# Designed miniproteins, single chains, continued (5), part 101

Each design is a single chain, and the fold is of that chain. pLDDT is the mean over its residues in the fold that is shown.

## One batch from the design tools (miniprotein)

Design m19718
Fold by ESMFold2-Fast:
Structure m19718 (fold): chain A 61 residues (1-61)
Amino acid sequence: SKLAEMAIAWALIELQRNGEPLTAEKVKKRAEEILKELGVKARVEAEQIGDEIKVKVTILE
């Protein structure tokens, strides 16, 4: 969904701006926080596979 994509994008931007490590765990936590701030209930899963971070967002309500 567009909201999920925006939350992931904002999580990446904020982590980079704050000089925080760009890890699957950090991306997951920040994306979940952003979605909660927007009033969206979602499950965020992030996993590092080789050089990529794969993110899955499931909107619950």
Scores: mean pLDDT 78

Design m19719
Fold by ESMFold2-Fast:
Structure m19719 (fold): chain A 51 residues (1-51)
Amino acid sequence: GPLTVLERGVLALARQGKTPEEIAESLGLTPEEVQAILDRALEKAGLPPPP
């Protein structure tokens, strides 16, 4: 399905080289929540993990 606004935001920050911890601090989430959102976004988009 299409990416949500949150999934797009997390994916964009991860591709900029931000860690899950840095993204979590920016969004008021836990790093585990960010990782789950990122994994779901990558699966929906058919993309490999960011470097």
Scores: mean pLDDT 79

Design m19720
Fold by ESMFold2-Fast:
Structure m19720 (fold): chain A 70 residues (1-70)
Amino acid sequence: MEEEVRKLVEELLSDPSVTPQEALARAAMHAAKLANGDVEQIKRLLYVAAKAVEELTGQPVPVRVPGLTP
């Protein structure tokens, strides 16, 4: 699951039209589906996604992401 979320962020950020915020939001929605509503797993996967965005862009990730509702 963590590698899948990281790979998704890498794929999304390979497209120059995708912003770091969009990549994080899409990864958050995917994490919610992968975790099947497990809040603890969602938090862990969101942390992985945020760190992947920071590592790939060198930019701080905003903590105010829209809710994980589809």
Scores: mean pLDDT 71

Design m19721
Fold by ESMFold2-Fast:
Structure m19721 (fold): chain A 99 residues (1-99)
Amino acid sequence: SEAVEAYKRAIELDPNNAEAWNNLGLVLKNLNRLDEAVEAYKRAIELDPNFAEAHYNLGIVLEKLNRLDEAVLAYNRAIELKPNFAEAAEELKKVLSKL
């Protein structure tokens, strides 16, 4: 994917860009490369632990991988950082019903 290559190139030039790692994760998720998307989102979170959207995106991919306990943790973190994050609260409720 040209988008994956473009974000990987951006990261090579600035490996501390949390937004670029989050965007790489989004592209990888859309390509169904879910394990690689998890790694990209985790890197975004390492660089910016307060990045609520990256925590939410990580939760979505972990839920798709049936890693439900980890998805719960990610959604809780997103809500803690952004209490009005309705999408994260709704997904958390759905995951908790599966446990």
Scores: mean pLDDT 89

Design m19722
Fold by ESMFold2-Fast:
Structure m19722 (fold): chain A 58 residues (1-58)
Amino acid sequence: SEARKLILRGIGLILRGIGLIFQGDLTGDQAVRDEGEKLIAEGRELLAQADELLAKEG
């Protein structure tokens, strides 16, 4: 399922983003923190695309 692939990728990006935010907070590295926030946003967009595909298939 195409929607399943988007869900797995979206979740993976969100989890990685959370890890980078934690790393940035520990090291005081704002650029690492910003990259984490960007990955979370990208993951959320993939989940929204998966929802749209599921709506078209149901």
Scores: mean pLDDT 87

Design m19723
Fold by ESMFold2-Fast:
Structure m19723 (fold): chain A 68 residues (1-68)
Amino acid sequence: MSDEELEREVARAMALMWIGLGNLLKSRGDYEGAIEAYQKAAEVARAAGDEELAAEAEKKLEEVKKEK
C-alpha cells in the first residue's frame, strides 16, 4: 500500500462522514449545516477521484436545497 492509496481511502472515509453529518443536520432541521456538509462531502469525494460518491453527495445537496 502506497501513501497515495492510503490518502484515497482516508478521503473516501471523510466524504462518507460528511454525508452522514449532512443527513443528521437535515433530520434536525439544520438545512444550512446540511448544505455545507454535503458540499464538503462532494469536494472531498471529487478530490479522491470517487465520482460516484461525489454524485451521491451532489444529489443530497440538491434535495436539501429543495427543502430550504
Scores: mean pLDDT 80

Design m19724
Fold by ESMFold2-Fast:
Structure m19724 (fold): chain A 66 residues (1-66)
Amino acid sequence: MGDRAVEAALEVAREAGVPEEKLEELRKLSETEPPALVVRRAISEGIRAGADGAELSERLSRRLGL
């Protein structure tokens, strides 16, 4: 589940307009940090990129089948 959650969160962040440089930074973070932390960081970067937090959470839940 963890690796799937990270990839789903990165895709949601990419769709929200997070730069590829930031997405690669988050992917690197996934090598050393728990998946839950990386997922939370990806959503935070999406919000900083101008996306709505509730929309990002809905998209992530949909991708994860929650």
Scores: mean pLDDT 80

Design m19725
Fold by ESMFold2-Fast:
Structure m19725 (fold): chain A 95 residues (1-95)
Amino acid sequence: LSLPQDVLNDPNMLIFLGNGLIYEGKYELAIELFEKALALDPDNVRAYYNLGRAYFKMGEYEKAIEYYQKALALNPDNQLAKKNLDQAKAELAKK
């Protein structure tokens, strides 16, 4: 994915663009942007949470659970990550 260098070096901008890609259904591209955000900021709770969302949208519930758990390990008060973790576990149980 080719992006302007200023965007490539800003984890917040990468997360913002990745969320736009999720909205468009471009989950693999969104994952690349969130992974780049983590390369710049390894403890970025928002990047872990959004990786979980992207994998959930792709039906990869086990990976979604893993990333939501990482987000919660860094921020246990993340109510949205907890809710989405429980939903991903429920979806995995149906498979």
Scores: mean pLDDT 83

Design m19726
Fold by ESMFold2-Fast:
Structure m19726 (fold): chain A 67 residues (1-67)
Amino acid sequence: SLEESREIAREIGAEFMGKLVEALAEKLNLKEEIKEKIATDPEAFSLFFILLAQGKPTEEIEEEIKK
């Protein structure tokens, strides 16, 4: 059904985004406290992606997420 297809698409999207953020956070060698905040706080998750897209340096990303 359409509802089932939408649920599967949302699950796949969420899993993909989670893995992408995890890989990016590891590549940038982010502090554990920052990685935990990104994993648990949707606002921090969104902010991380915005700052990455803007080409912000790792130090600035960490400072903004820490707030």
Scores: mean pLDDT 75

Design m19727
Fold by ESMFold2-Fast:
Structure m19727 (fold): chain A 65 residues (1-65)
Amino acid sequence: SLESKAASLYTAYSINKAGADVNRKLSEKNPEFAKHAELDEKAAEELEKKYKEAEKKLKEEKEKK
């Protein structure tokens, strides 16, 4: 369902965002983690876009009488 899709995208977004935050902190000690943080940040950004799109579609369907 659209609700399940939105929930899955939000979960993926949250995981990547958390990973980005952790890797960014670790990059203070090891520059290699900055690369991982950047990848997770980009993934989170794309997933956030998809999540927002799915959420909009879900709201539109709920407004349909």
Scores: mean pLDDT 81

Design m19728
Fold by ESMFold2-Fast:
Structure m19728 (fold): chain A 55 residues (1-55)
Amino acid sequence: GPALEEELERLQREAVRALLEGRLEEAIKLMTQALKMKGKSEEEIQRQVERARLN
């Protein structure tokens, strides 16, 4: 619903801001939370985390 979508957008904005500020571990934590809320599998979450660490 709209409340879930707004919370996901907030988490994504916070994650991007943390990444731009060099706070990689905080960005990964926020991204993981958002991906879990989207119902992503552990494998997909792990792939996204590895991508963030390498790029």
Scores: mean pLDDT 79

Design m19729
Fold by ESMFold2-Fast:
Structure m19729 (fold): chain A 74 residues (1-74)
Amino acid sequence: MEEVAKGKEYEAKGDYVKAGELYKKAGEKARKEGKYDEAVEYYNKAIAAYEKAKDFEAAMEVAVKVLELAVERL
């Protein structure tokens, strides 16, 4: 997944906001493809990146998406 590869690059460079955006985008794509386990993994990576950036509002927004995805599968 190109977004995951780019996210790792930005994370390595210390650009945690951009890394979070890319992991969030990867999670959204995985969700649309029905790859729910991958979507949760990528959303969790986005949350961790936003937390490192101290962008707690963005981290919370992604956490809500994880909860919505879990409910959606039931």
Scores: mean pLDDT 82

Design m19730
Fold by ESMFold2-Fast:
Structure m19730 (fold): chain A 76 residues (1-76)
Amino acid sequence: GDYESKLKELEEKIKTGSGEEKGLALVERAEVYLEMGDYEKAEKLLKEAAALFGDNEKVRKAVERVGKKLAEATGK
């Protein structure tokens, strides 16, 4: 898969973005790690996005969506 290219794009969005855009980029990066099977990195990124942007509705919903996928993948 093209995970390296996606991670680079998301890294730039995290560095240059603010608020919602940055929060969503953190969640998307977590989803890429989930697709790669790196569940620990996915969980850490979701927790960071929730801690930094928990008051943003779109970020919160994205964290819930990817968090559910992570729970299903790990049996939790």
Scores: mean pLDDT 82

Design m19731
Fold by ESMFold2-Fast:
Formats: structure tokens, sequence, C-alpha cells
Structure m19731 (fold): chain A 92 residues (1-92)
């Protein structure tokens, strides 16, 4: 569930980084465990999307170790996360 505080933070994020906001909204709608995970890679979203297009989970683990740890802590396979990013790209 989205709180009013989370909604307000998301609106501020949308003003500063529309791509990050769109991706966060999409991922959270597919799996609530993914809410906020992109905040740790916000400056490098384009690199993450290029790796997602390739389906290269090992490159993601090497290039984004903090993101990998966040996903592991939530019990989310990197491969599953990349599949959701690929789905996001197809819906754009």
Amino acid sequence: MVTDEQREAALELAKRNPLLYAMETFLASKDPRLAGVLLVVAPELDELLELAKKGDAEAVRERFPLLTRVLDAEGIPVEYFLELLQEFLKEQ
C-alpha cells in the first residue's frame, strides 16, 4: 500500500527524475518488495536498462553490488528483476 508520505516523495522524484519515477511506479505495481530499490542506482538508470535489455544478470551483480544486496535481502532473484525491467521497456 502507498502512504501519503510515499506518494508525496514519488511526486518530488517525478519532477527531478521522470524515468526513475516511472520505473519505480511500474516495479512497485508488479511486486511491492521492489518499492524503492531503484533509489540506490538513480544516477545510473540508463546503464541498468542497457544491462536489462541484454539480460546480463552477472554484469548487474558486478556493476551494481548495492542493488544486488538489496534484491537479495528482499529474496528477489536478479534474473526476475531484469525480466520486469524488460517488461517495462516493452510497455514504453
Scores: mean pLDDT 76

Design m19732
Fold by ESMFold2-Fast:
Structure m19732 (fold): chain A 72 residues (1-72)
Amino acid sequence: MSEEEFEAEVYLALGLIYYTLGKKDEKQGNIEAAKESYEKAIELFRKAIELVPDNEDARRYLKEAEENLKKL
């Protein structure tokens, strides 16, 4: 694994943490917290894609986070 691939995996993992927090906050009705978490997840997934453009997981989760944010 290259340094870029490792860094992309770190961004993906952090993005997933924020994405999961966003979903939890949305389910609990904490809309502002959910928005902040989804926005952070989007930033992190974009960084992962910048480093590894063909990362399917990062691209899929980016789309899901953007769709969830637009519904709030």
Scores: mean pLDDT 87

Design m19733
Fold by ESMFold2-Fast:
Structure m19733 (fold): chain A 95 residues (1-95)
Amino acid sequence: MDDGIRQLNLGEQFFQQGNFDDAIRHFQQALSLLPDDSRDRGRALSLLGSAHFQLGDFDQAIDDFSRARDIFLSLNDLRSARGVQAALTHVQSLQ
């Protein structure tokens, strides 16, 4: 959805600036606006996981990446699912 995509893009801008707290806020707003089964929701969860990882919130990062993976698998987007699984495995290896 347009508003959800806008929040996702704002979150990505804050993420690129290293402002992970503001990025998380915008990604959470995107998740509230995007459809449950959408590719953009999967992307928002993947980026939310990356932001939590950057802040050292490994348990939240694992949860976010797991949810993103499940969405991409439900969409048969095996490339995105594989990318998120690699990130998930990496975070798990640090615990």
Scores: mean pLDDT 88

Design m19734
Fold by ESMFold2-Fast:
Structure m19734 (fold): chain A 55 residues (1-55)
Amino acid sequence: SEELIKKLEEEIKELEEQLAELEKEDPDDPIVLASKAVLQAAIDFLKKRLEELKA
């Protein structure tokens, strides 16, 4: 569905923006590091789902 593709692209973009904001925080903070890891995993998961929908 083209609608689902657009929604996933928007979600990925929002998560990438959140990740970019965390990159400005203290890189040695374990909470920041954990939050970045979680966001990156979510972005990677959604990108994989997006590729499946484009198939």
Scores: mean pLDDT 82

Design m19735
Fold by ESMFold2-Fast:
Structure m19735 (fold): chain A 61 residues (1-61)
Amino acid sequence: MREKYERFRRLVDEVEELVEEGRYEEAIELLDEAIEKETDPSIIESLELLRKRIEKLLKES
């Protein structure tokens, strides 16, 4: 349980770093892989919201 949240935090940090570098497509791919492997509904929902935010940034670019 605790490890799932630590993994989630590391993933979010990696995604944010990619976004800061303008690597939106790589950030989305990383999130898609994480969502597919994740079983926790709350974490999936959080990752899907983050993906939607990044996808908007990519489309507005």
Scores: mean pLDDT 79

Design m19736
Fold by ESMFold2-Fast:
Structure m19736 (fold): chain A 68 residues (1-68)
Amino acid sequence: SAEAAFEALLAELRADPELEVEEVGDRTIRVRTSKSVSELIGLVLRIIGDYPSLEVKVEGNEITITLK
């Protein structure tokens, strides 16, 4: 389910020591990295590929992921 995918993604992102992961509300995750924009782009492409039920928005060095 989309909810199970969201929880699995949240656990995966929190396991990465290079990512700052914050839950913003009940169904929204905010991710920041101190690395380059290229690393954020790579992460976004992976998320879109693995979790097409989620909405992903990129603003600068920040990614917002929302369960639809």
Scores: mean pLDDT 75

Design m19737
Fold by ESMFold2-Fast:
Structure m19737 (fold): chain A 69 residues (1-69)
Amino acid sequence: DKEKLIDELAKQGKSSKEIADILVAVEAGFSKDADLGYGLVELAISLIGSDRASEIDKWVKDYYKSKGL
């Protein structure tokens, strides 16, 4: 699932932006597990195309902290 993918990529040292780029690509193929997954992809797409990439970085870091990563 998307949460496990995020956790695994973070453990591999991927940055929040790299994870966002990967999630956009993955989501083109398989998404529909949870509102969280869709919300993250929508946020990633929006922020990748904008000057606010730092917003997704903060969101992803807050998510990791909530998971104890």
Scores: mean pLDDT 56

Design m19738
Fold by ESMFold2-Fast:
Structure m19738 (fold): chain A 62 residues (1-62)
Amino acid sequence: APTVTVDGTTVTASGLTPEQLHCAALACAEYGGEVTVKGNTVTCKFEDPEKAKEAAARMAAC
């Protein structure tokens, strides 16, 4: 499972394999977040903290 952290409306998944990176980016987009990929880290930004929590749970399942 990837390491996922939530800071209000920002979700960060780090230390990702290529498969986890794709999964995390897709989860971010599905919940309406802005996807930023930097190396093996996905940063996902939301307007809604509840969507951030739901996206984080989905990303952690990658």
Scores: mean pLDDT 83

Design m19739
Fold by ESMFold2-Fast:
Structure m19739 (fold): chain A 77 residues (1-77)
Amino acid sequence: NEAEIEELLKKLEEAAARGDAEAARRYLTQLLSAIKDKEKALEAIKRAEEAALASMNPEVMRAVGEVSREAMAKLGV
């Protein structure tokens, strides 16, 4: 569901902007569970990493980086 994916991405970006590492982790995990296509999953990871970097919050960057690494390993990249 495209609308659900965009809603989760928006919530992830908002969580990262406010420094909520746990919310950012949860939304990224939900996003990756909803996406079945490898290319779209990599796009979602890239957007999440960009949001984490823009936040400049070490806890957000750590949480997003951890989930991203686990997801990329599962995707074979």
Scores: mean pLDDT 84

Design m19740
Fold by ESMFold2-Fast:
Structure m19740 (fold): chain A 86 residues (1-86)
Amino acid sequence: LPDSAKRELVRLVEENLEEIAELAASENVAVQVAALLLLSEAARAYVELGEREKAVKLLREAAEIAKKLGNEEAAERLLKEAEKIE
């Protein structure tokens, strides 16, 4: 993604954190997957923009969604990604 697109993505996520949390708490698997993908992509954009602390938070939230979905391997991978950034 171009830096302008990364900047827009993180801005949209920051402005809609409560809505994204609602999607993550949904019992609809497709909605939970959408929240997981949005948070993990925004976290990676934050890493490239130098916002490591924010990236770690989003990766950990994404890992919790993966765990709730029963995807323990994805959750472990996301947590490991967060630890590498710290």
Scores: mean pLDDT 80

Design m19741
Fold by ESMFold2-Fast:
Structure m19741 (fold): chain A 57 residues (1-57)
Amino acid sequence: HMLTVREIAHILMEIKGLSKEEALKRALEIGPKTVEELADILGVSRETVEKIVEKYK
């Protein structure tokens, strides 16, 4: 499953504490990623990313 830019931005806000603008810019730079790929980039567990996605679905 590929994460949307909005989902990636929300994950960055939650994990890194970025502002909406900074998170959106970072999400666009990262591009399309799976939960596993984003978790590896951020150095967190896949479960952590999945919990955040569920929260904003």
Scores: mean pLDDT 81

Design m19742
Fold by ESMFold2-Fast:
Structure m19742 (fold): chain A 78 residues (1-78)
Amino acid sequence: SMSQVNTMVSNLRSSTPDQGPTYARQFMSIMQQNPSIMDTGISMLNDASVTMYNRYGSAASPTVMTTDRGIQQVQQSR
């Protein structure tokens, strides 16, 4: 549901660099189970990863890379 997506985006945005990849993977899992929100979820996930990178710089690289790979994988499977 959108409420689950909103909660996960909030968690990802508030996460520390070490938690980011885990929350990003959970976000991807929720989107894969809810195809109707996929495009919105991808946009929100990308925005969250950019926010993380702006806050933590290179320390957020694992989160950004996890997000980018996940989005690419989902887009390729469509």
Scores: mean pLDDT 74

Design m19743
Fold by ESMFold2-Fast:
Structure m19743 (fold): chain A 66 residues (1-66)
Amino acid sequence: SLEEEREEVLREMEEAIEEARKLGDEETVEFLEKMRRKLEEAEVSEENVEAGRIAVAVARSILRRK
């Protein structure tokens, strides 16, 4: 379900935030915390879930460069 997909994305965001904190990447932490909050407050929709997945992918791409 869309709700389960949203919960999965939120979990992936939390994992990425923790990795960013371990690397000292405060900018990526702040970015992901803002995106996580937006996804939590937004209506459950395919568009919002996809936006969340893109945010996680972008953050992980940044972290892989370190």
Scores: mean pLDDT 84

Design m19744
Fold by ESMFold2-Fast:
Structure m19744 (fold): chain A 82 residues (1-82)
Amino acid sequence: EKETYKLLGEYYLQLGNKALKNGDFDTAIKYYELAIKYFEKAGDYEGLARAYRNLSIVYEQKGETDKAEEYRKKAEEYRKKA
């Protein structure tokens, strides 16, 4: 059910944001990955763009610049589809 998947995506996105605020980057990554999974199931391009953008921020803060750039490009791509 696409509506249920969208709500699960939003739920996990919010948990990722809380982990990021607390500096728990590994936990933030896991929650953003779960958000991406459910937004993909929902076909929610706006949700995918938001999750990938936040994932890029986490990797930038971890100093993983190549991964940050990869996810920034994915966020831009989904933003254009939304």
Scores: mean pLDDT 89

Design m19745
Fold by ESMFold2-Fast:
Structure m19745 (fold): chain A 58 residues (1-58)
Amino acid sequence: SKVEEAIELVKKALEEKNPDEADEIVQKVIQILEELSEEEREEVQKIADELNEEKLKE
């Protein structure tokens, strides 16, 4: 649940055009990551990297 929430926020941050709002979303992701286990944080990071790669390739 929290892993999915972090992933959805990462997607929002990547699509957000306002830098201040994007930064606020990123801070929220960081707070969630602090509450996750190491394994869960690695999973979120892996998915975030994949989403960034997809955005670059379209």
Scores: mean pLDDT 77

Design m19747
Fold by ESMFold2-Fast:
Structure m19747 (fold): chain A 88 residues (1-88)
Amino acid sequence: MTEVEERAEVDIGIADGLIHLAKELMEKDPEKYKDEIERVIKQLERVAANLRETADELEKLGYTEVAQRSRDAADRAIKAAEEAKKKL
């Protein structure tokens, strides 16, 4: 596995973990966890940006499957961030 592939797998895991955390906090008590949800939104936006940059690099190297998975994870992260923003 290349360094870029390893970075993609780590960031995909981080994105999915943050999506799960955002959903859990919003389902439990969004008013109580507002500050934590705001922090998770910023982290989701950051990881999505990183995943898109990594996907572009992976695609140029011919790692099309991991590039697509990285783009899909970025899209999931952005969608989760936008849904969380609407609940605040």
Scores: mean pLDDT 88

Design m19748
Fold by ESMFold2-Fast:
Structure m19748 (fold): chain A 67 residues (1-67)
Amino acid sequence: MTAEDLRAGVEKAAEAILKAAKLAKEGKFAKSLEEIIEFTREQIEALRKAGYPEWLIETIEKALEEV
């Protein structure tokens, strides 16, 4: 897996998070989305400690900010 492969995967993950967040704002999936967001925040911290590129982490964090 290259950095470009990781980028494509993370961008898709960020898009999925934003879509799920919008569905939760419509009154659907609220509890499950909250659990997924908590888990994702923990994973972001792990990625930062593992030395992943800052642009990658920022992309995921900005997706979570939309929630």
Scores: mean pLDDT 66

Design m19749
Fold by ESMFold2-Fast:
Structure m19749 (fold): chain A 68 residues (1-68)
Amino acid sequence: EDLERLRLAYENIKAADTEIGKRVKEAEKNSEEDALRETLRILLQMLEHNADTTPASLEHLRRLIEEV
């Protein structure tokens, strides 16, 4: 039971990680949106605490934030 919940939680986090990656790409195209940039910064801090989040998404977020 617990193992199944952990699996589902991981799948949900992975799906959200994909959505976050999409947000990062969108921000790169729409760099005028300061609110989006701030949101990405906050999300990055939150995701750093989640080992299930892919390193690629975290690095992409860091690069985008540092670039602007």
Scores: mean pLDDT 56

Design m19750
Fold by ESMFold2-Fast:
Structure m19750 (fold): chain A 72 residues (1-72)
Amino acid sequence: SSEFAKEVLLKQLEKNREELLKPGSTINLVTPRISEEDVLKALKEVGIELSNIESITLQEENGMTTVTIRMK
C-alpha cells in the first residue's frame, strides 16, 4: 500500500537526514512503489525544506522504486 511505502521512506529519510542537510548531496533510497507526491510529503514530514532540493527522480523496476534525491 502507499501508506506502507511512505512509512518505509520516512524511516530511511530519518536515518539519512544529516546527509540530506549537506549542500550538493545525493541520496539513493529503495522503497516499494511510491508516487512523487508521497515522496515530497515524506521529505516535508522529516523537516527537509523542498526549496533546498535540486531534483527528485523515481525509477520503478520489478515493483520497487529507486528514489534519487539531489540537494542544491
Scores: mean pLDDT 83

Design m19751
Fold by ESMFold2-Fast:
Structure m19751 (fold): chain A 56 residues (1-56)
Amino acid sequence: MLTEEQGAALVEAIAEVNEDPSLAGLSTVEGMEVLARRRGDEAMLAAARLLAEATA
């Protein structure tokens, strides 16, 4: 279940993952987790978890 704000954040994160060629072989969730760990971005990590729950 996503709010409008969470949906907008997910669209932004998906675009960012698609722009990074080092993440091209990963799923959107996996790419977001990698980016979150590299940047220490807790919001992106939370968004990745929400996307995983929404697609399960």
Scores: mean pLDDT 73

Design m19752
Fold by ESMFold2-Fast:
Structure m19752 (fold): chain A 84 residues (1-84)
Amino acid sequence: MEDRLLRVAAIARVLAKKAPDTPESRERLHQAVVTLARELEENPDISLEEAVRRAAQLMGLDVDLDELVKETRKEYERLKAERA
């Protein structure tokens, strides 16, 4: 359970940095995070890479997915270390 929440938190933080700081963008991020959290609950074996790609798809982002995955992995490991 906690690991899935850390993945969602890492993805949300990285996406928030890439998205415009507008009410519309914040609402889109919120909807994407809620959808992703539900999908991870239904399929807990989804990898971090798959979760990042799904989040980018939900946000409608046409970005370098490999770079997004790398940034999210660093944030995930940072959050995990803070809770160790």
Scores: mean pLDDT 78

Design m19753
Fold by ESMFold2-Fast:
Structure m19753 (fold): chain A 125 residues (1-125)
Amino acid sequence: SLEEEIQELIQERALTQTETMSAEEAERLIDEFLERVEERLRKENVNTVEKFREVMLEVILDLIRNENMSASLANRLLDVLNEVVEELEKENVTTPEKMIKILREKLEELKEGIIASLRAREQAA
């Protein structure tokens, strides 16, 4: 499964990475992730939670493989996926526009928290 492939890559990356991602790199990757997911949700007219999950997982996998996304950031995005999926099911969301709205709100909260945390760690290191 896509989740299994992502978890395997996260584990491998966690074992090989000795450095934390910079705040600027994390912000860039979160913004790129959101842009790619929004584009796919709109173009494919995604209207099910299952397809939303697939799109998010495929974009996460691509960013890990091709954009050097950290294991920590990938884990945070998987947490966001689970939170968004729960909200989509609770609200019976069936339009890409509403999916994008919920995802954007959760990613903004995540982005603020992660960037603040990473900058604090960079200053302490």
Scores: mean pLDDT 82

Design m19754
Fold by ESMFold2-Fast:
Structure m19754 (fold): chain A 92 residues (1-92)
Amino acid sequence: GLYEEVIEHLKSKGIPESEIKQLEALRNYLETVTDEKLLEQLIKHFEAELEKAKKEGDKKGQMLSYFALGLIYEVKKEFEKAKEYYEKALEL
């Protein structure tokens, strides 16, 4: 699916598997957490990291931030928004 396509794309762009696995571990953790405030805080964090990466021309940072936002919105069951973020990662 789209999730697997993003992971393969990140690997093809030279993003370390360790960084991808850290975000997958975060997703698994968040799926067990019922704290909506934590999800909101993480969204704000990765939105800020994304804007910083865009300003600095850091394409790897942009890809990781888009992937992280996609994962968080997927945990929130906001699948259309998750898809938009995954597609943004694939554009890079």
Scores: mean pLDDT 85

Design m19755
Fold by ESMFold2-Fast:
Structure m19755 (fold): chain A 64 residues (1-64)
Amino acid sequence: AKPSREEVEKKTEEILKKIKEAIEAGDKEKENELLTELSEWVSTLSEEDRAAVFSKLLEFEKEL
């Protein structure tokens, strides 16, 4: 079954929160691991869900 949009957004926010924590800790290995996880997960999503992830990424960049 395909994940719901709410599940996509929630998982994106969870991964982005972990990335922020890794950046704040200076843990580049964990940051790269999480970026790889995000990239692999995004590649499995529909075009519409990928657009939603991209919107969350833009919001996240402004909060950094």
Scores: mean pLDDT 79

